# Designs tried in a protein design run: designed miniproteins, single chains, continued (4). Part 57

Each design is a single chain, and the fold is of that chain. pLDDT is the mean over its residues in the fold that is shown.

## One batch from the design tools (miniprotein)

Design m13957
Fold by ESMFold2-Fast:
Structure m13957 (fold): chain A 66 residues (1-66)
Amino acid sequence: MEEEMEFGVAEVAFAVALTTAPEEVREKLLEAYEAKDVEKVREILTKELKASESIVKAVVYYVERS
C-alpha cells in the first residue's frame, strides 16, 4: 500500500517542531527545509530536538512532499 500519512498531519508535525524548538535550532531546521535537505532535517530533529521517530517520519514526509 502507498503512504497513508496525510500531508496535513505532516505539516502540523513540522509546525510543532518549529514552535517548540529553541530559536537557534528553529533557524537550522528552516534552512534545511528550504534546501530540501531531508538528511539534515532528520539529524536536527533526532540529535538537537530528540524528537520521537514518529515525529521525525512526519516532518521528513512533509519536507519531501512540499
Scores: mean pLDDT 76

Design m13958
Fold by ESMFold2-Fast:
Structure m13958 (fold): chain A 94 residues (1-94)
Amino acid sequence: NPELQAFYKKNRKKLRKLIDDVLEGKATKEQIEELERYGREVLELLGIDLEKEKDALIATLYMMRPEAKSLKLSDDTKALLGLVYGLVEFGVPA
């Protein structure tokens, strides 16, 4: 996916910092909204239906980063966090 590769190359450093701030409970409202915008862009580029994949994305996030369970975020935000975390940690799927 050339568009997803371009997105990853452009945003990976910003996404890493943003993910770390959110997981540490240090994120501002504006940072959470920025994470959600990035997550929705990745969702669109991958053709993922958030409502169908939400539980799987959250479960994967909790398996990799158990501290995310205590974050006071919506399920949608946690699913988007899981999606962008996976992209940054494991790279773009082939």
Scores: mean pLDDT 82

Design m13959
Fold by ESMFold2-Fast:
Structure m13959 (fold): chain A 84 residues (1-84)
Amino acid sequence: MEEEIEKEIEETLAEKDVTVQLLRFVALQTEMLVHLRQRGVVLSDEQKEEVRKLSNQAVQAILAGDLEAAREYLLKLREILLSA
């Protein structure tokens, strides 16, 4: 699972069409949230706010073409959603 998510992050960042890149980001975040629910894990209110903040920052980084920042935000989202 984690290796598949890392591959999907790299594929998302390699996408040159910003609309497709954003759609891939939405799909990736949904996949991570589904995995969280499958594990029966409930995020704290603080973790939910951090996920919301990181998601917004990732979208802004993608829109700005800042792929390094986008990658860091995606990796932090993965850490919270897959390691909780």
Scores: mean pLDDT 82

Design m13960
Fold by ESMFold2-Fast:
Structure m13960 (fold): chain A 81 residues (1-81)
Amino acid sequence: SGEELVEGILKAIDTRLKTASPETAKILEELREKLLKTDPNDLEKIIELLEEAARKARELGDTETYNLLATAKQEVLELMK
C-alpha cells in the first residue's frame, strides 16, 4: 500500500540522516516534511518529491543519497502497476 511504502521511505531517510552531511540532511529533512504532508496514495506527488530531492542530492555529488532516492522512486513506480 501507499502507506507502507511511505513508511519504508521515511525509515530509509531517517537511517541516512544519521550519517549525512549538513547539506544532505537539509535536503532529506525537507523531503521528510513534504512526504508527511502528502497523501500516501498520491503516488504521482510522491514521485515528484523524490525526483526533486534526488536532483538536489546529485547536484551536491551525494551518490549514496541519490541512489537511495532513485531506489525509492522505482518502488513507487512498481506500486503504480
Scores: mean pLDDT 88

Design m13961
Fold by ESMFold2-Fast:
Structure m13961 (fold): chain A 91 residues (1-91)
Amino acid sequence: NIEKYRERIKEDPNDARAYAELAMELLRQRDYDEALEYAQKGLKLAEERGDEYAKALALHSLSLVLRAMGRDEEAQILFDKSLAIFKKLGI
């Protein structure tokens, strides 16, 4: 639900997880450019705040968007980074 994630971002512009989740919803609708933009914003916020879980989610979302755009090599690198963080967190 795009509205749910847009409302979360409006209430807290620093909710890095909401950006990653919005990017995934936009990806499902094939809004690749907007999905890429929000995934990148989520990643930057997660890195700035040191939120490792949000960073892993953002890397995962970004990797899927890049894959959908045919950027397979970049997508694989980010996907592997996401998995490494999730494993470190015990997920």
Scores: mean pLDDT 84

Design m13962
Fold by ESMFold2-Fast:
Order: structure tokens, then C-alpha cells, then sequence
Structure m13962 (fold): chain A 69 residues (1-69)
């Protein structure tokens, strides 16, 4: 696979992992603001890679975290 294909797969996997962690273990996230910043970078990268499904997952996850602030 190409570098871009590998990166797309990694970004998608990270989006799914963060979504699952926020939903199942919200209290175990010790720095919510730091996690939101990381997710914003992940969202930008998903947009650059054209993975709209990953973008939507990350946006939803950010919104769930913002409810805890």
C-alpha cells in the first residue's frame, strides 16, 4: 500500500479508538482539553485525506467531550 493509504487507515483507526474510549471510559480521560486538541488535529488530517466518515466520527467525539467541560 501507499504511504497515503497507510496514513488513511491509521487516521480511521484512531478516530474509531477515540470514539470508543470517550463513550466507554469518559472518566479515565485525565486531560479533556488536551484530548480535544489532539482530536482537532486528527479531524484536519482526515479532511486532508478525504475521509469524510473519519471526519464525522471525530467531530461527534469532540462534541461529546465538550459536554464534559
Amino acid sequence: PSEEEIERDIVRALALIYSALVKKYPDDLSDIEKTIKRLEELRKRAEELGDQEAVDIVKSTIDELKEKL
Scores: mean pLDDT 80

Design m13963
Fold by ESMFold2-Fast:
Structure m13963 (fold): chain A 90 residues (1-90)
Amino acid sequence: MLAELLRDEPEKALELIRENLEKAKTSPETTESFLLFLEALLALLTGEAPTPEAARAAALLRELLARLEAGESAEPVAEELMRLLGLSPG
């Protein structure tokens, strides 16, 4: 869903990301990982990163999307991104 939206309708994806980031900033239950992920998505679409961590996460997201579009294995990039965000596999 998100990757498809980013590819086909980047303006709508950007609007949704901005709305979710604004809501996340006002929620006391927002994790640092989730906030960093939203900042990375915004950086991916705008080219502006608020932190070095967001810039690195955005670069990994860009590589992940490129590999998926090429039909290549994205596992190593996904694993690196998960480690950076502090996320466990589901």
Scores: mean pLDDT 70

Design m13964
Fold by ESMFold2-Fast:
Structure m13964 (fold): chain A 60 residues (1-60)
Amino acid sequence: MVFRSPELGDALEAASRKIAAGDPNFSEAERAALEELIARMADPAHAAALRAAVARTEAL
């Protein structure tokens, strides 16, 4: 993978919609894509916010 990946983009889009909808039903691919995005984020505040949003959504 380079920094532009259809798998990453599609999974992140789906995960983002689920977070916005309060849907905790993340797929394995969506979780993997979120973790990859977080690991590659330049802004640690954005990375922390995304991790918190995922954890909060999964706790619902």
Scores: mean pLDDT 70

Design m13965
Fold by ESMFold2-Fast:
Structure m13965 (fold): chain A 59 residues (1-59)
Amino acid sequence: MDPVEQARQAGRDLRRAGVTDPDVLESSARVLGLTLRERGYDDDTVERAVQAFRDAWLE
């Protein structure tokens, strides 16, 4: 699965786990972005993945 789809799924999983605290979401989104950059993904891919993560959590 590509990193954007993995991030979207992670966001849904976080919401389903009962995480409703925006601070926890922001911390998780920051870690996700750093992890993807460490894995060598480009800025566009990282930004799309982080956005998909946030959007999935908000749904």
Scores: mean pLDDT 82

Design m13966
Fold by ESMFold2-Fast:
Structure m13966 (fold): chain A 107 residues (1-107)
Amino acid sequence: MEQTLQLMQARQAGDTEALARDTQQQIDLLQKRIADLEAQAAAETDPARKAALQAAIDYLKDALKHTQESLKAIEAGDLESGSKHASESVGYELRAIGVFVDYDLAA
């Protein structure tokens, strides 16, 4: 029992470090994607396309906030809160994709 618990705790610590590292990588990728889309929106002259880009940027900024809260929770050892924030971040990323799809179908 005690040895099994120690092995589970050691795996949990290793998995938590990997999860925190992967979450930081997702933050970096989201920040880059937001910056690239903001540059596209600034150069966009079509008002409807500019509005669609801004809506997608706003959803990705919400995804970024939740991914940052997920990292904080993971670093604090709160994997339940970390998982909840990660799930909410994915939801916002899917909404951003939906904006691009809806715009492409409307254009």
Scores: mean pLDDT 81

Design m13967
Fold by ESMFold2-Fast:
Structure m13967 (fold): chain A 89 residues (1-89)
Amino acid sequence: SLRERAEEIIERAAEEVRRALLEAGLPEEAARRAAELVREALRLLAFEPTEENREEAERLLEEAVRVGHPEAREIFERAVAELERLFGE
């Protein structure tokens, strides 16, 4: 189903954020927090894509970059593109 495929994309992106930040030498708590924020942001965009939730997703992503690393934004943007292809025409 589309929902299962979206969840798979979201979880892969969150795990990629966690691994990338740990490999960059960030503390485990910071890596996990950034991954959780990216997961929350992607879920808002995938399942409840309103203007309000797009703004909230950007706030969550800014926090993920602040707590973690700019690489979280790159991973997020790739996941958004993949989700857009999944739900797109």
Scores: mean pLDDT 86

Design m13968
Fold by ESMFold2-Fast:
Structure m13968 (fold): chain A 67 residues (1-67)
Amino acid sequence: APPSDEEVQQNMVDISAAVIKTIAARAAAAGDRAKLEETVEEAKKLVEKYPENKAAQEALEFAEAAL
């Protein structure tokens, strides 16, 4: 992939991962297990779409640990 496309893709995944982590942290703090389960499903979709992306994998690990 060209450098610009790689940078854009990584930035998009980083933003998605940050959103997932933020939702998981807030749901965990609130004791909202249903929201945590929903967030884990969204994190799994991100990893399925970008299986080699470290940020996507870290977001899934974070969400699963929060559950």
Scores: mean pLDDT 81

Design m13969
Fold by ESMFold2-Fast:
Structure m13969 (fold): chain A 99 residues (1-99)
Amino acid sequence: AAEARAAIETFQALLDTLSVEQQERFAREVEERVGPILEEMEANPLMSEEEREEKVEEIVEKVGEVARELGVPEEQVERLTEATRVILTALMEELRRRA
């Protein structure tokens, strides 16, 4: 969807403002903190829509925490977390359509 594409472009543009070292650290820290949440979602295919929304918000919160720790300005963190929420919501809808 156009909305998900715009969110991905916003996410990429924000990452492009970071140094290569900050980008690598962001990717590593996000994978470490978000990986277990994604594993829980994959392990429970009967998870309710409400429970999936809660997991999406946990992921968004962890992404925001990592960005703040890397010194990203709060206004950019808000844009990054909003883009992350849109991307994850679109991904969850696509997975539901395939089921």
Scores: mean pLDDT 80

Design m13970
Fold by ESMFold2-Fast:
Structure m13970 (fold): chain A 60 residues (1-60)
Amino acid sequence: TTVELLELIIEKLEKGEEVSDSLLETALALAGFSAEEIDELLKDREKTLEALKEAKEKLE
């Protein structure tokens, strides 16, 4: 499910593991972010992590 994908990516990022840009783009798109928003978020890993956490909370 989308929630399971977000949980896996969040866990990897919190552990300092590398996540591909394509997987981050997919997760952010599923979370409802636009292409322009995704490009901006991908510049800052901490902002990406917070955005994914917020999106997961809204889906639960």
Scores: mean pLDDT 80

Design m13971
Fold by ESMFold2-Fast:
Structure m13971 (fold): chain A 100 residues (1-100)
Amino acid sequence: AIRVTVEIRGVVPTPEALALMEAVVQALAAEDPRILSAEVTPGPRAEQGVVIIEITFKDSVSEEEARARALEIGRAAIDAVKAALPEAAIGALAEVVSVE
């Protein structure tokens, strides 16, 4: 399996923001047959506005496809927070920090 870790910066990890991001990530993962699992966790020093999204893809998926899809899902989670909880999404950015 290919595991992609996306770091989301500029989102305050309130319980409401984390629950919303998890709901969006899980919905998108459930609709994508390439995805085996997805997880949203507060990043190290969560108080600094860091959230981690880990997505595990099937071995048949290329690293390039996995990276692109993980970023797309991360950006969708940010957009959901911006729309519903705009005070929690300050300068929000999604970056792939590892692929394993």
Scores: mean pLDDT 81

Design m13972
Fold by ESMFold2-Fast:
Structure m13972 (fold): chain A 108 residues (1-108)
Amino acid sequence: SGRQQIRDLVREIGELAGEIARLALKENNEEIAELAVKVGILSGQMLEMLESGTATVETLTELVDKIEEYAKKILELAKKENNEEIVKLSEELLELSKRLRELVRQLQ
């Protein structure tokens, strides 16, 4: 179902955000780590809403737009700092975030 695909993608986004946060902290990159933690919190909120049945297309769209915004900021910062590993992971995070946005918009 579309909701199962969204759940799976949100879990993947949360896991990737956790990896970005871990790497950023190892590199003393507190700003990227903070943004990645925020993505993880938002993905957790989406999962809770999906599991509790309180999720609406409107509320999911608001959360995914914030995830995409933070993913873009992480990518911009990683590029400025020439951290190739975090750039690669943040590009993946941004791609997953954009896919999540499209899946949420397809919910009827």
Scores: mean pLDDT 88

Design m13973
Fold by ESMFold2-Fast:
Structure m13973 (fold): chain A 56 residues (1-56)
Amino acid sequence: MSEELRELAKRNGLSDAEIEQARAVAQALVDALGLPDSMLEPLTRLFLYAESYSRR
């Protein structure tokens, strides 16, 4: 996991477990849609934002 993703999660009050779940969802989407591995981190970031908003 990149330091940037961890900082993003901490700014949004997310735990390490939530970062891991966001990455798992991003990996599943990459696999399902046949996306390149370079999309994994952008999608993980997107799902971290989604998790942050789903708590409100």
Scores: mean pLDDT 73

Design m13974
Fold by ESMFold2-Fast:
Structure m13974 (fold): chain A 91 residues (1-91)
Amino acid sequence: DDQKAARDRVRGGVEALVELLEKAGASKEDVERIRRLGEETVRALEESKEEGIKKAEELAEYVREVAKTLSPEVAKEAEKAAEIILGIVES
């Protein structure tokens, strides 16, 4: 099931991103919101690819905002992780 594989990969990408941000000192509130946006992305992807892309873009934007408060190095890594999640949803 291609859709199930894509959803599982999005969940994995979100967890990796959360671990990166937690280690860098992101707040519990920001981490919880990122996890919530990740689940919303998975649910949107169940409806359509287009809805999944919209939610993945919201996730990526929030992640970039959080990462900017940490360091330039974390911001760069978080941006790469968000691009990977977007690529999974777009596939």
Scores: mean pLDDT 82

Design m13975
Fold by ESMFold2-Fast:
Structure m13975 (fold): chain A 94 residues (1-94)
Amino acid sequence: MEEILRQYVGFLDTVVQLREATADADEAARAAAVAQARSLRAAHQKVADELDAIVEKEGWSDKEILEELLKVAEETPEVSPALIERLREELEKA
């Protein structure tokens, strides 16, 4: 379980960092970031499917999923502050 959550957090962090890096980028750089994010989603589709199966088995709500992801993100030194902030913001709305 923790391994799947950690892998998914890593995927989310990469996507967040790509979006932050391309906020004011030209069309070509933005298109490249979108293509990279799409490739990363394809590579992590199995991890996303495994996370979904865990959520269904444990009966987690959206709020509980966010709490578990935030906990793993805070325990992972390589995770960007931007992802932690976004997870906290989403948890407050859930």
Scores: mean pLDDT 75

Design m13976
Fold by ESMFold2-Fast:
Structure m13976 (fold): chain A 102 residues (1-102)
Amino acid sequence: MIKVTVTPKSLTVDVGSTATLTFTYESDPLPEITWYRDGVDVLTDPRLTPEQKARITVTYDKEKKVGTLTITNLQPEDSGTYTVLAKNEKGTAEDTATLTVK
């Protein structure tokens, strides 16, 4: 069985602030984690500027089974649907959060 949970599910923040989405999972074996913004991998999205990429940090602590997606100096363009995907040999699980910047 594989399960992944992102928290918070909905976050509204001011322009120029920082947003952190945290994920936890329950799976054996350890999953591979990928973050998507509006269906596109956030780390490899060719539409992202170098400035936008520099504001995004992903962490994954495999021992503690927790990780984060952090975006600093938030701009309205960072608003969207963020999905965390956990994949292992037994299957996939995903969970979704909405970020609104204003």
Scores: mean pLDDT 81

Design m13977
Fold by ESMFold2-Fast:
Structure m13977 (fold): chain A 76 residues (1-76)
Amino acid sequence: SMAADLAAVNAKLAEMLRELARLHEESEDKEKTLALIEEFGRRVGRLLQEFLAGKLSVDEFLARLDALLAEVRAAV
């Protein structure tokens, strides 16, 4: 259902925000980490637009979010 899909998206975004905050706190290069988080936010915004336009399923959207978070983890 749409309600279940939105609940899954909300839970995932909350998890990701906690992880990004942790990565920023643990980073020795705060400016670099902040720049990576800002770029992550822009890429999430684009994916959200594609999801809302019906170009991505909820499962694909969540998988793309996981891949982007993994890229930030690898770059920090």
Scores: mean pLDDT 82

Design m13978
Fold by ESMFold2-Fast:
Structure m13978 (fold): chain A 87 residues (1-87)
Amino acid sequence: MKSPIEVMREIAEEMIRLAREGASAEEIMKVASARLKEAIAAGLLSDEQAEALEDVIVYLGLLVAENDPDAIEKFEALFEKVLAELE
């Protein structure tokens, strides 16, 4: 069984790939919503863990919409900080 931390990292890595491929904020949020719902339904993430990850992905979406050149680096930094608080 995958740990919640492993599941959160897999979703975060998918979001980073989409951002690197030039996906829009709307596309990133659509994929994120689907992955988070699947993880909750499968019992892999709690509602609290899913909400924490969603907040970080919303931040990535805002940075992508603003064409921030440091969007991915800022997302990774915030994600690791949030992940440490959930361990």
Scores: mean pLDDT 84

Design m13979
Fold by ESMFold2-Fast:
Structure m13979 (fold): chain A 80 residues (1-80)
Amino acid sequence: MKVKDYFLEAATLFELIDDKEGKDKALEEFNKVLDKSDSEITQEDYNKAAELLEEAAEKLEKAGKVSLAEQTRQKAQELK
């Protein structure tokens, strides 16, 4: 997946748990990378996506969505 897809996934997960601030933050990062070419995407962009997915996973776990949280943490770890 492209880094923009990971930011969009993070936004969707934040929306699922009714975290408007997390969703808005993920969408802001999505918009920042949307206009970047693939050659302009850096490991820092992937690290940021991983951080947002990890934050979403923590909140999913607190919301009782443990299996989804575990899957999201694994995905975040793969981006680092």
Scores: mean pLDDT 82

Design m13980
Fold by ESMFold2-Fast:
Structure m13980 (fold): chain A 73 residues (1-73)
Amino acid sequence: METELEAPADQAVELARALADSGEKIGKAVVTARGSDPEEAQRRLDRAAAEVKEIAKKHGYDVEVEGRVLPAP
């Protein structure tokens, strides 16, 4: 079954690994990061997105990853 993943960067990698290990195919992942420094948030997003893509590749498929930097409240 094709699954969509939406999670904060800190949780996205763990969730992607759990889904892939359970046999789920992740078709799309939306990764979010929030913080007062947009550049730092973007770096966290890029790292999480790369790890999610590597998890999918290890399991024999590609995933579409969208990163969203959210402003601090």
Scores: mean pLDDT 78

Design m13981
Fold by ESMFold2-Fast:
Structure m13981 (fold): chain A 67 residues (1-67)
Amino acid sequence: MSPLELAIEALREAAKVLRQAGRTEEAEEIEHDIEILEKLKKDPSLEHLLEETRDPEFARKLLELSS
């Protein structure tokens, strides 16, 4: 499993936990980050979408390590 795929899976679990805890706004923010990372997994040329994540530098490093 690539670092990017591992990060997406971890974020999905975090979003589930946050929703169960009633922290819906934070879960929605993580779900948005997951959507961007899933798009990058399909097409790495969409690197500009990393700027829309909560941590663009971390997301960029995950993409680089997975390539």
Scores: mean pLDDT 75

Design m13982
Fold by ESMFold2-Fast:
Structure m13982 (fold): chain A 92 residues (1-92)
Amino acid sequence: PLSPEQRMTLERIHVEAYFSLTRMYLLAKRKEAINAGDSEAQALVDAALDRVDQLDAEARARLAAARTPAEVREIGRQARAELDAILAEVDA
């Protein structure tokens, strides 16, 4: 009973939530690096936050151009995969 517009809105909310959680995690990692005096770890997290901001801008532009729920789901899947790769790099 949800319209295509409502389904697209829900998928967008999912993508936005994933970006927000990723930023929260990275900010916690940044604080850990600062408290440890680990300038290399801090630089890696700062670079990761910049990449997350770039991906967020790209995802928002693609979501604005999307015409179907399937397109929105695919954009979200790709964005989450790229965010997971960034998190894996920071956790290494």
Scores: mean pLDDT 87

Design m13983
Fold by ESMFold2-Fast:
Structure m13983 (fold): chain A 76 residues (1-76)
Amino acid sequence: SELVELIEKMKKEKLHPGVIVNRALQYIAENPSTPQEVRDIVLEAAAKLAETDNDKEQEEIMEKLYKRLKEIVQKQ
């Protein structure tokens, strides 16, 4: 999955977790063919991100987003 690879690349580059989640939002906006299940996961992560300014909580939100997206890709 292009989105999973993009997130993994940003994690390796040590980008802030909040930036990674917002880039995933930008990806689904730029890719209208993205499956609804993927869109829902990204939107849920972004909503949770908006509820916190704590770096550790933002990292947990990003890691959960990454794990959920990987699970969907593996089901295909």
Scores: mean pLDDT 84

Design m13984
Fold by ESMFold2-Fast:
Structure m13984 (fold): chain A 86 residues (1-86)
Amino acid sequence: DEEAEEELEELREEAEELDELINDDSISKLVDRIEKAFEEGNLEEARELLEHLREMLEGIKPRLSPEAQAQAEEVLEEIDELLEAL
């Protein structure tokens, strides 16, 4: 689905920006798994991975800098858009 591909690209971009801010790659690694689930047509796994990423971000948000918190909220918005598209 072209709409889902566009949202996945936005999720990737926002996730990479957040990883740079926190000096980590854990978010991008989860996005890799989400992209693979969408590519394989495994929408149930994609949903579970998106929900897991959302929970992880909510858990780390209080420990992030204000700039990284704002970027985490951008990633959360992209997660919500993808979950609505599923």
Scores: mean pLDDT 83

Design m13985
Fold by ESMFold2-Fast:
Structure m13985 (fold): chain A 68 residues (1-68)
Amino acid sequence: MSKRELARELARLKAIRDAVEETRKLTGGALPEVTVEEVGGDRYVATATAGDVTVTASATVEEAEKLL
């Protein structure tokens, strides 16, 4: 696996984690439904929904590369 491929997976996981954590804080720990999409090949956007609460979080591949 290349450093770039690892950075893409880290960015995807970060977006999901951040959306889930924020949704759980706002709902008192409800388990959200999560969708994630790649935007422009350099960013991941995760949307977490629990009841009437929807949270969107994003992470860039460039930010993830700096962590490696």
Scores: mean pLDDT 80

Design m13986
Fold by ESMFold2-Fast:
Structure m13986 (fold): chain A 69 residues (1-69)
Amino acid sequence: SRDTVRAVAMELANLYLEHKDDPIEKVRELLNKKLEELVEKYKLTPEQREQLQGVVDDLVKDLEAQHKE
């Protein structure tokens, strides 16, 4: 459901906030691992997975911008 995608996106965002001071590569690995776990757990569609991969990519890009100040 759309609510499941939102819940997963929020869980990914919370994980990002918890690890924002960690190295970018570590954060990317953690977010991608968590995404795969949640995709398997909730049996998300390919379209839902692509949407959430976009969320992960945006979070990593934001972190890269913050660390390159």
Scores: mean pLDDT 81

Design m13987
Fold by ESMFold2-Fast:
Structure m13987 (fold): chain A 70 residues (1-70)
Amino acid sequence: SDELHELAFETVEIVRKLAEEHGISWSDPRTQQVLQEAMGLMGDLYAAGRSREDIVEEVTRRIRELFEKV
């Protein structure tokens, strides 16, 4: 659906922005692992019927946590 595609693009952009803020390249394996986990979480929350706002908030929180460990 268009909503799922929009959420996927938003997830990619959040990962890219936060990686850049942490000085980590897009091609770094750590960035790609974070992207995979963020995409999985987004998909699970979407399938569970969560609102777009709730999905973006939860995914953003998870991405921040993962980059803090990198």
Scores: mean pLDDT 85

Design m13988
Fold by ESMFold2-Fast:
Parts: C-alpha cells; sequence; structure tokens
Structure m13988 (fold): chain A 70 residues (1-70)
C-alpha cells in the first residue's frame, strides 16, 4: 500500500541522515533500489510515480555520499 511505501522511504532517509560508514550507505542504496523496483512493478497512480522519484533521490544522495568516502 502507498502509505507503507512512504513510511519506508522516510525510514531510509532517517538511516541516510545517521549513516557514517561505507557499509551503511551500501545498505541504504540496496534497500532503496529494492523498494523502487517493488513500487515500479505495482505503479498505477501519479502518487506511485512520485514515490519512485523519492526512492531515486535517496539512492542518488547515498551514492554521492558513498563516493566521497575513501
Amino acid sequence: KVDEYAEKIKELRDKLNSAKTVEDYQKIIEEAEKLREEIRKNAKTPLDFYLIQEAERVIKEAKEKLKKLE
């Protein structure tokens, strides 16, 4: 359900704000990619596509932060 997806995205953003290690960012990217694919398979409404974009933003931010780590 859409509400569950929005809550999972919020949890991922909270994890992203608390992440400190390469492993933390890799886990966030993996979970966000899984969530994006799950939403994409069932996407029917404009809100579903908005949630896909939010998941993609989490992936992008996590990848940028991961790239800055040595």
Scores: mean pLDDT 81

Design m13989
Fold by ESMFold2-Fast:
Structure m13989 (fold): chain A 109 residues (1-109)
Amino acid sequence: MIEVKVEAPKEVPAGGYAEVVAEVDASGVKDGSTIFVGAFGTPSSGDGGGVTVDGELLKNVKKGAKHKVRFRIGARGVEVGGILKVTVTASEIGSDIKASATAEVRVVE
């Protein structure tokens, strides 16, 4: 099984970027696996204010290794006082093994 932990700042300035760190634990994958790690930010209100996406491909992953992946998720389209919901998904290519984690970031002035 893959495990994902997400660390995000509690607050981000309006129009700024949240630096998000994902820790991917590859304990359940086969040696030499490829893992796709994708991150996206959406307004938690569902107001359609925008979606930002980023992704990284981890190649030749060793079983049980831990990897840190950094993303910059933009808060554009989220109003001051709103919440930016950041979701990170890690998926083993060629199998059904995947995991997701979410964090919430408050948009401030």
Scores: mean pLDDT 77

Design m13990
Fold by ESMFold2-Fast:
Structure m13990 (fold): chain A 69 residues (1-69)
Amino acid sequence: MEEKGLLGAKKQRELMAQGMSVEDASKQARVAAGFPAVPTGEVGKILRDIAEKLRAIGDEIQAELEARR
C-alpha cells in the first residue's frame, strides 16, 4: 500500500513537471499506480454521502435566503 502510494506520488510529480494540472496529474498518477480515479468502496460511499449532505445544506441556505421575502 505505502509503496504503491509513493509510486503514485512520484508519477504525479512527473506529470506535473510535464505541464499537467494538479488535478489531472493526480488522477492519472492514481490510475497508473493501480488506484481508482475516484475512491470506491466504503470510504468512497461515506465521502459521497457527506458531499450530498453538504449540497443539501447549501440548497437549504439558498432557500432560506430566498424566503426572506
Scores: mean pLDDT 66

Design m13991
Fold by ESMFold2-Fast:
Structure m13991 (fold): chain A 80 residues (1-80)
Amino acid sequence: SAAARFEARIAGITGAFADLLTWLKAEGIKEATVTIILPDGDVITIKIKDGKVVEVEVKGSFTEAEKAEIEAALKAVAAA
């Protein structure tokens, strides 16, 4: 289903982001901007400050509900 494909994509994005956050913390990097460019041209920009997600911008073909789910998932990863 489309929902299952979206959920698998979100799991992939959040996994990669968790690995990146682990590396940023190990390096002592306190501020970063991460840009994820998906194969369809959709873009996710994540701003991190003091180990927290402070801004998420989602551009492309996502619905408002999907954008909210992406933002919530990324913030949850940073809060863990």
Scores: mean pLDDT 83

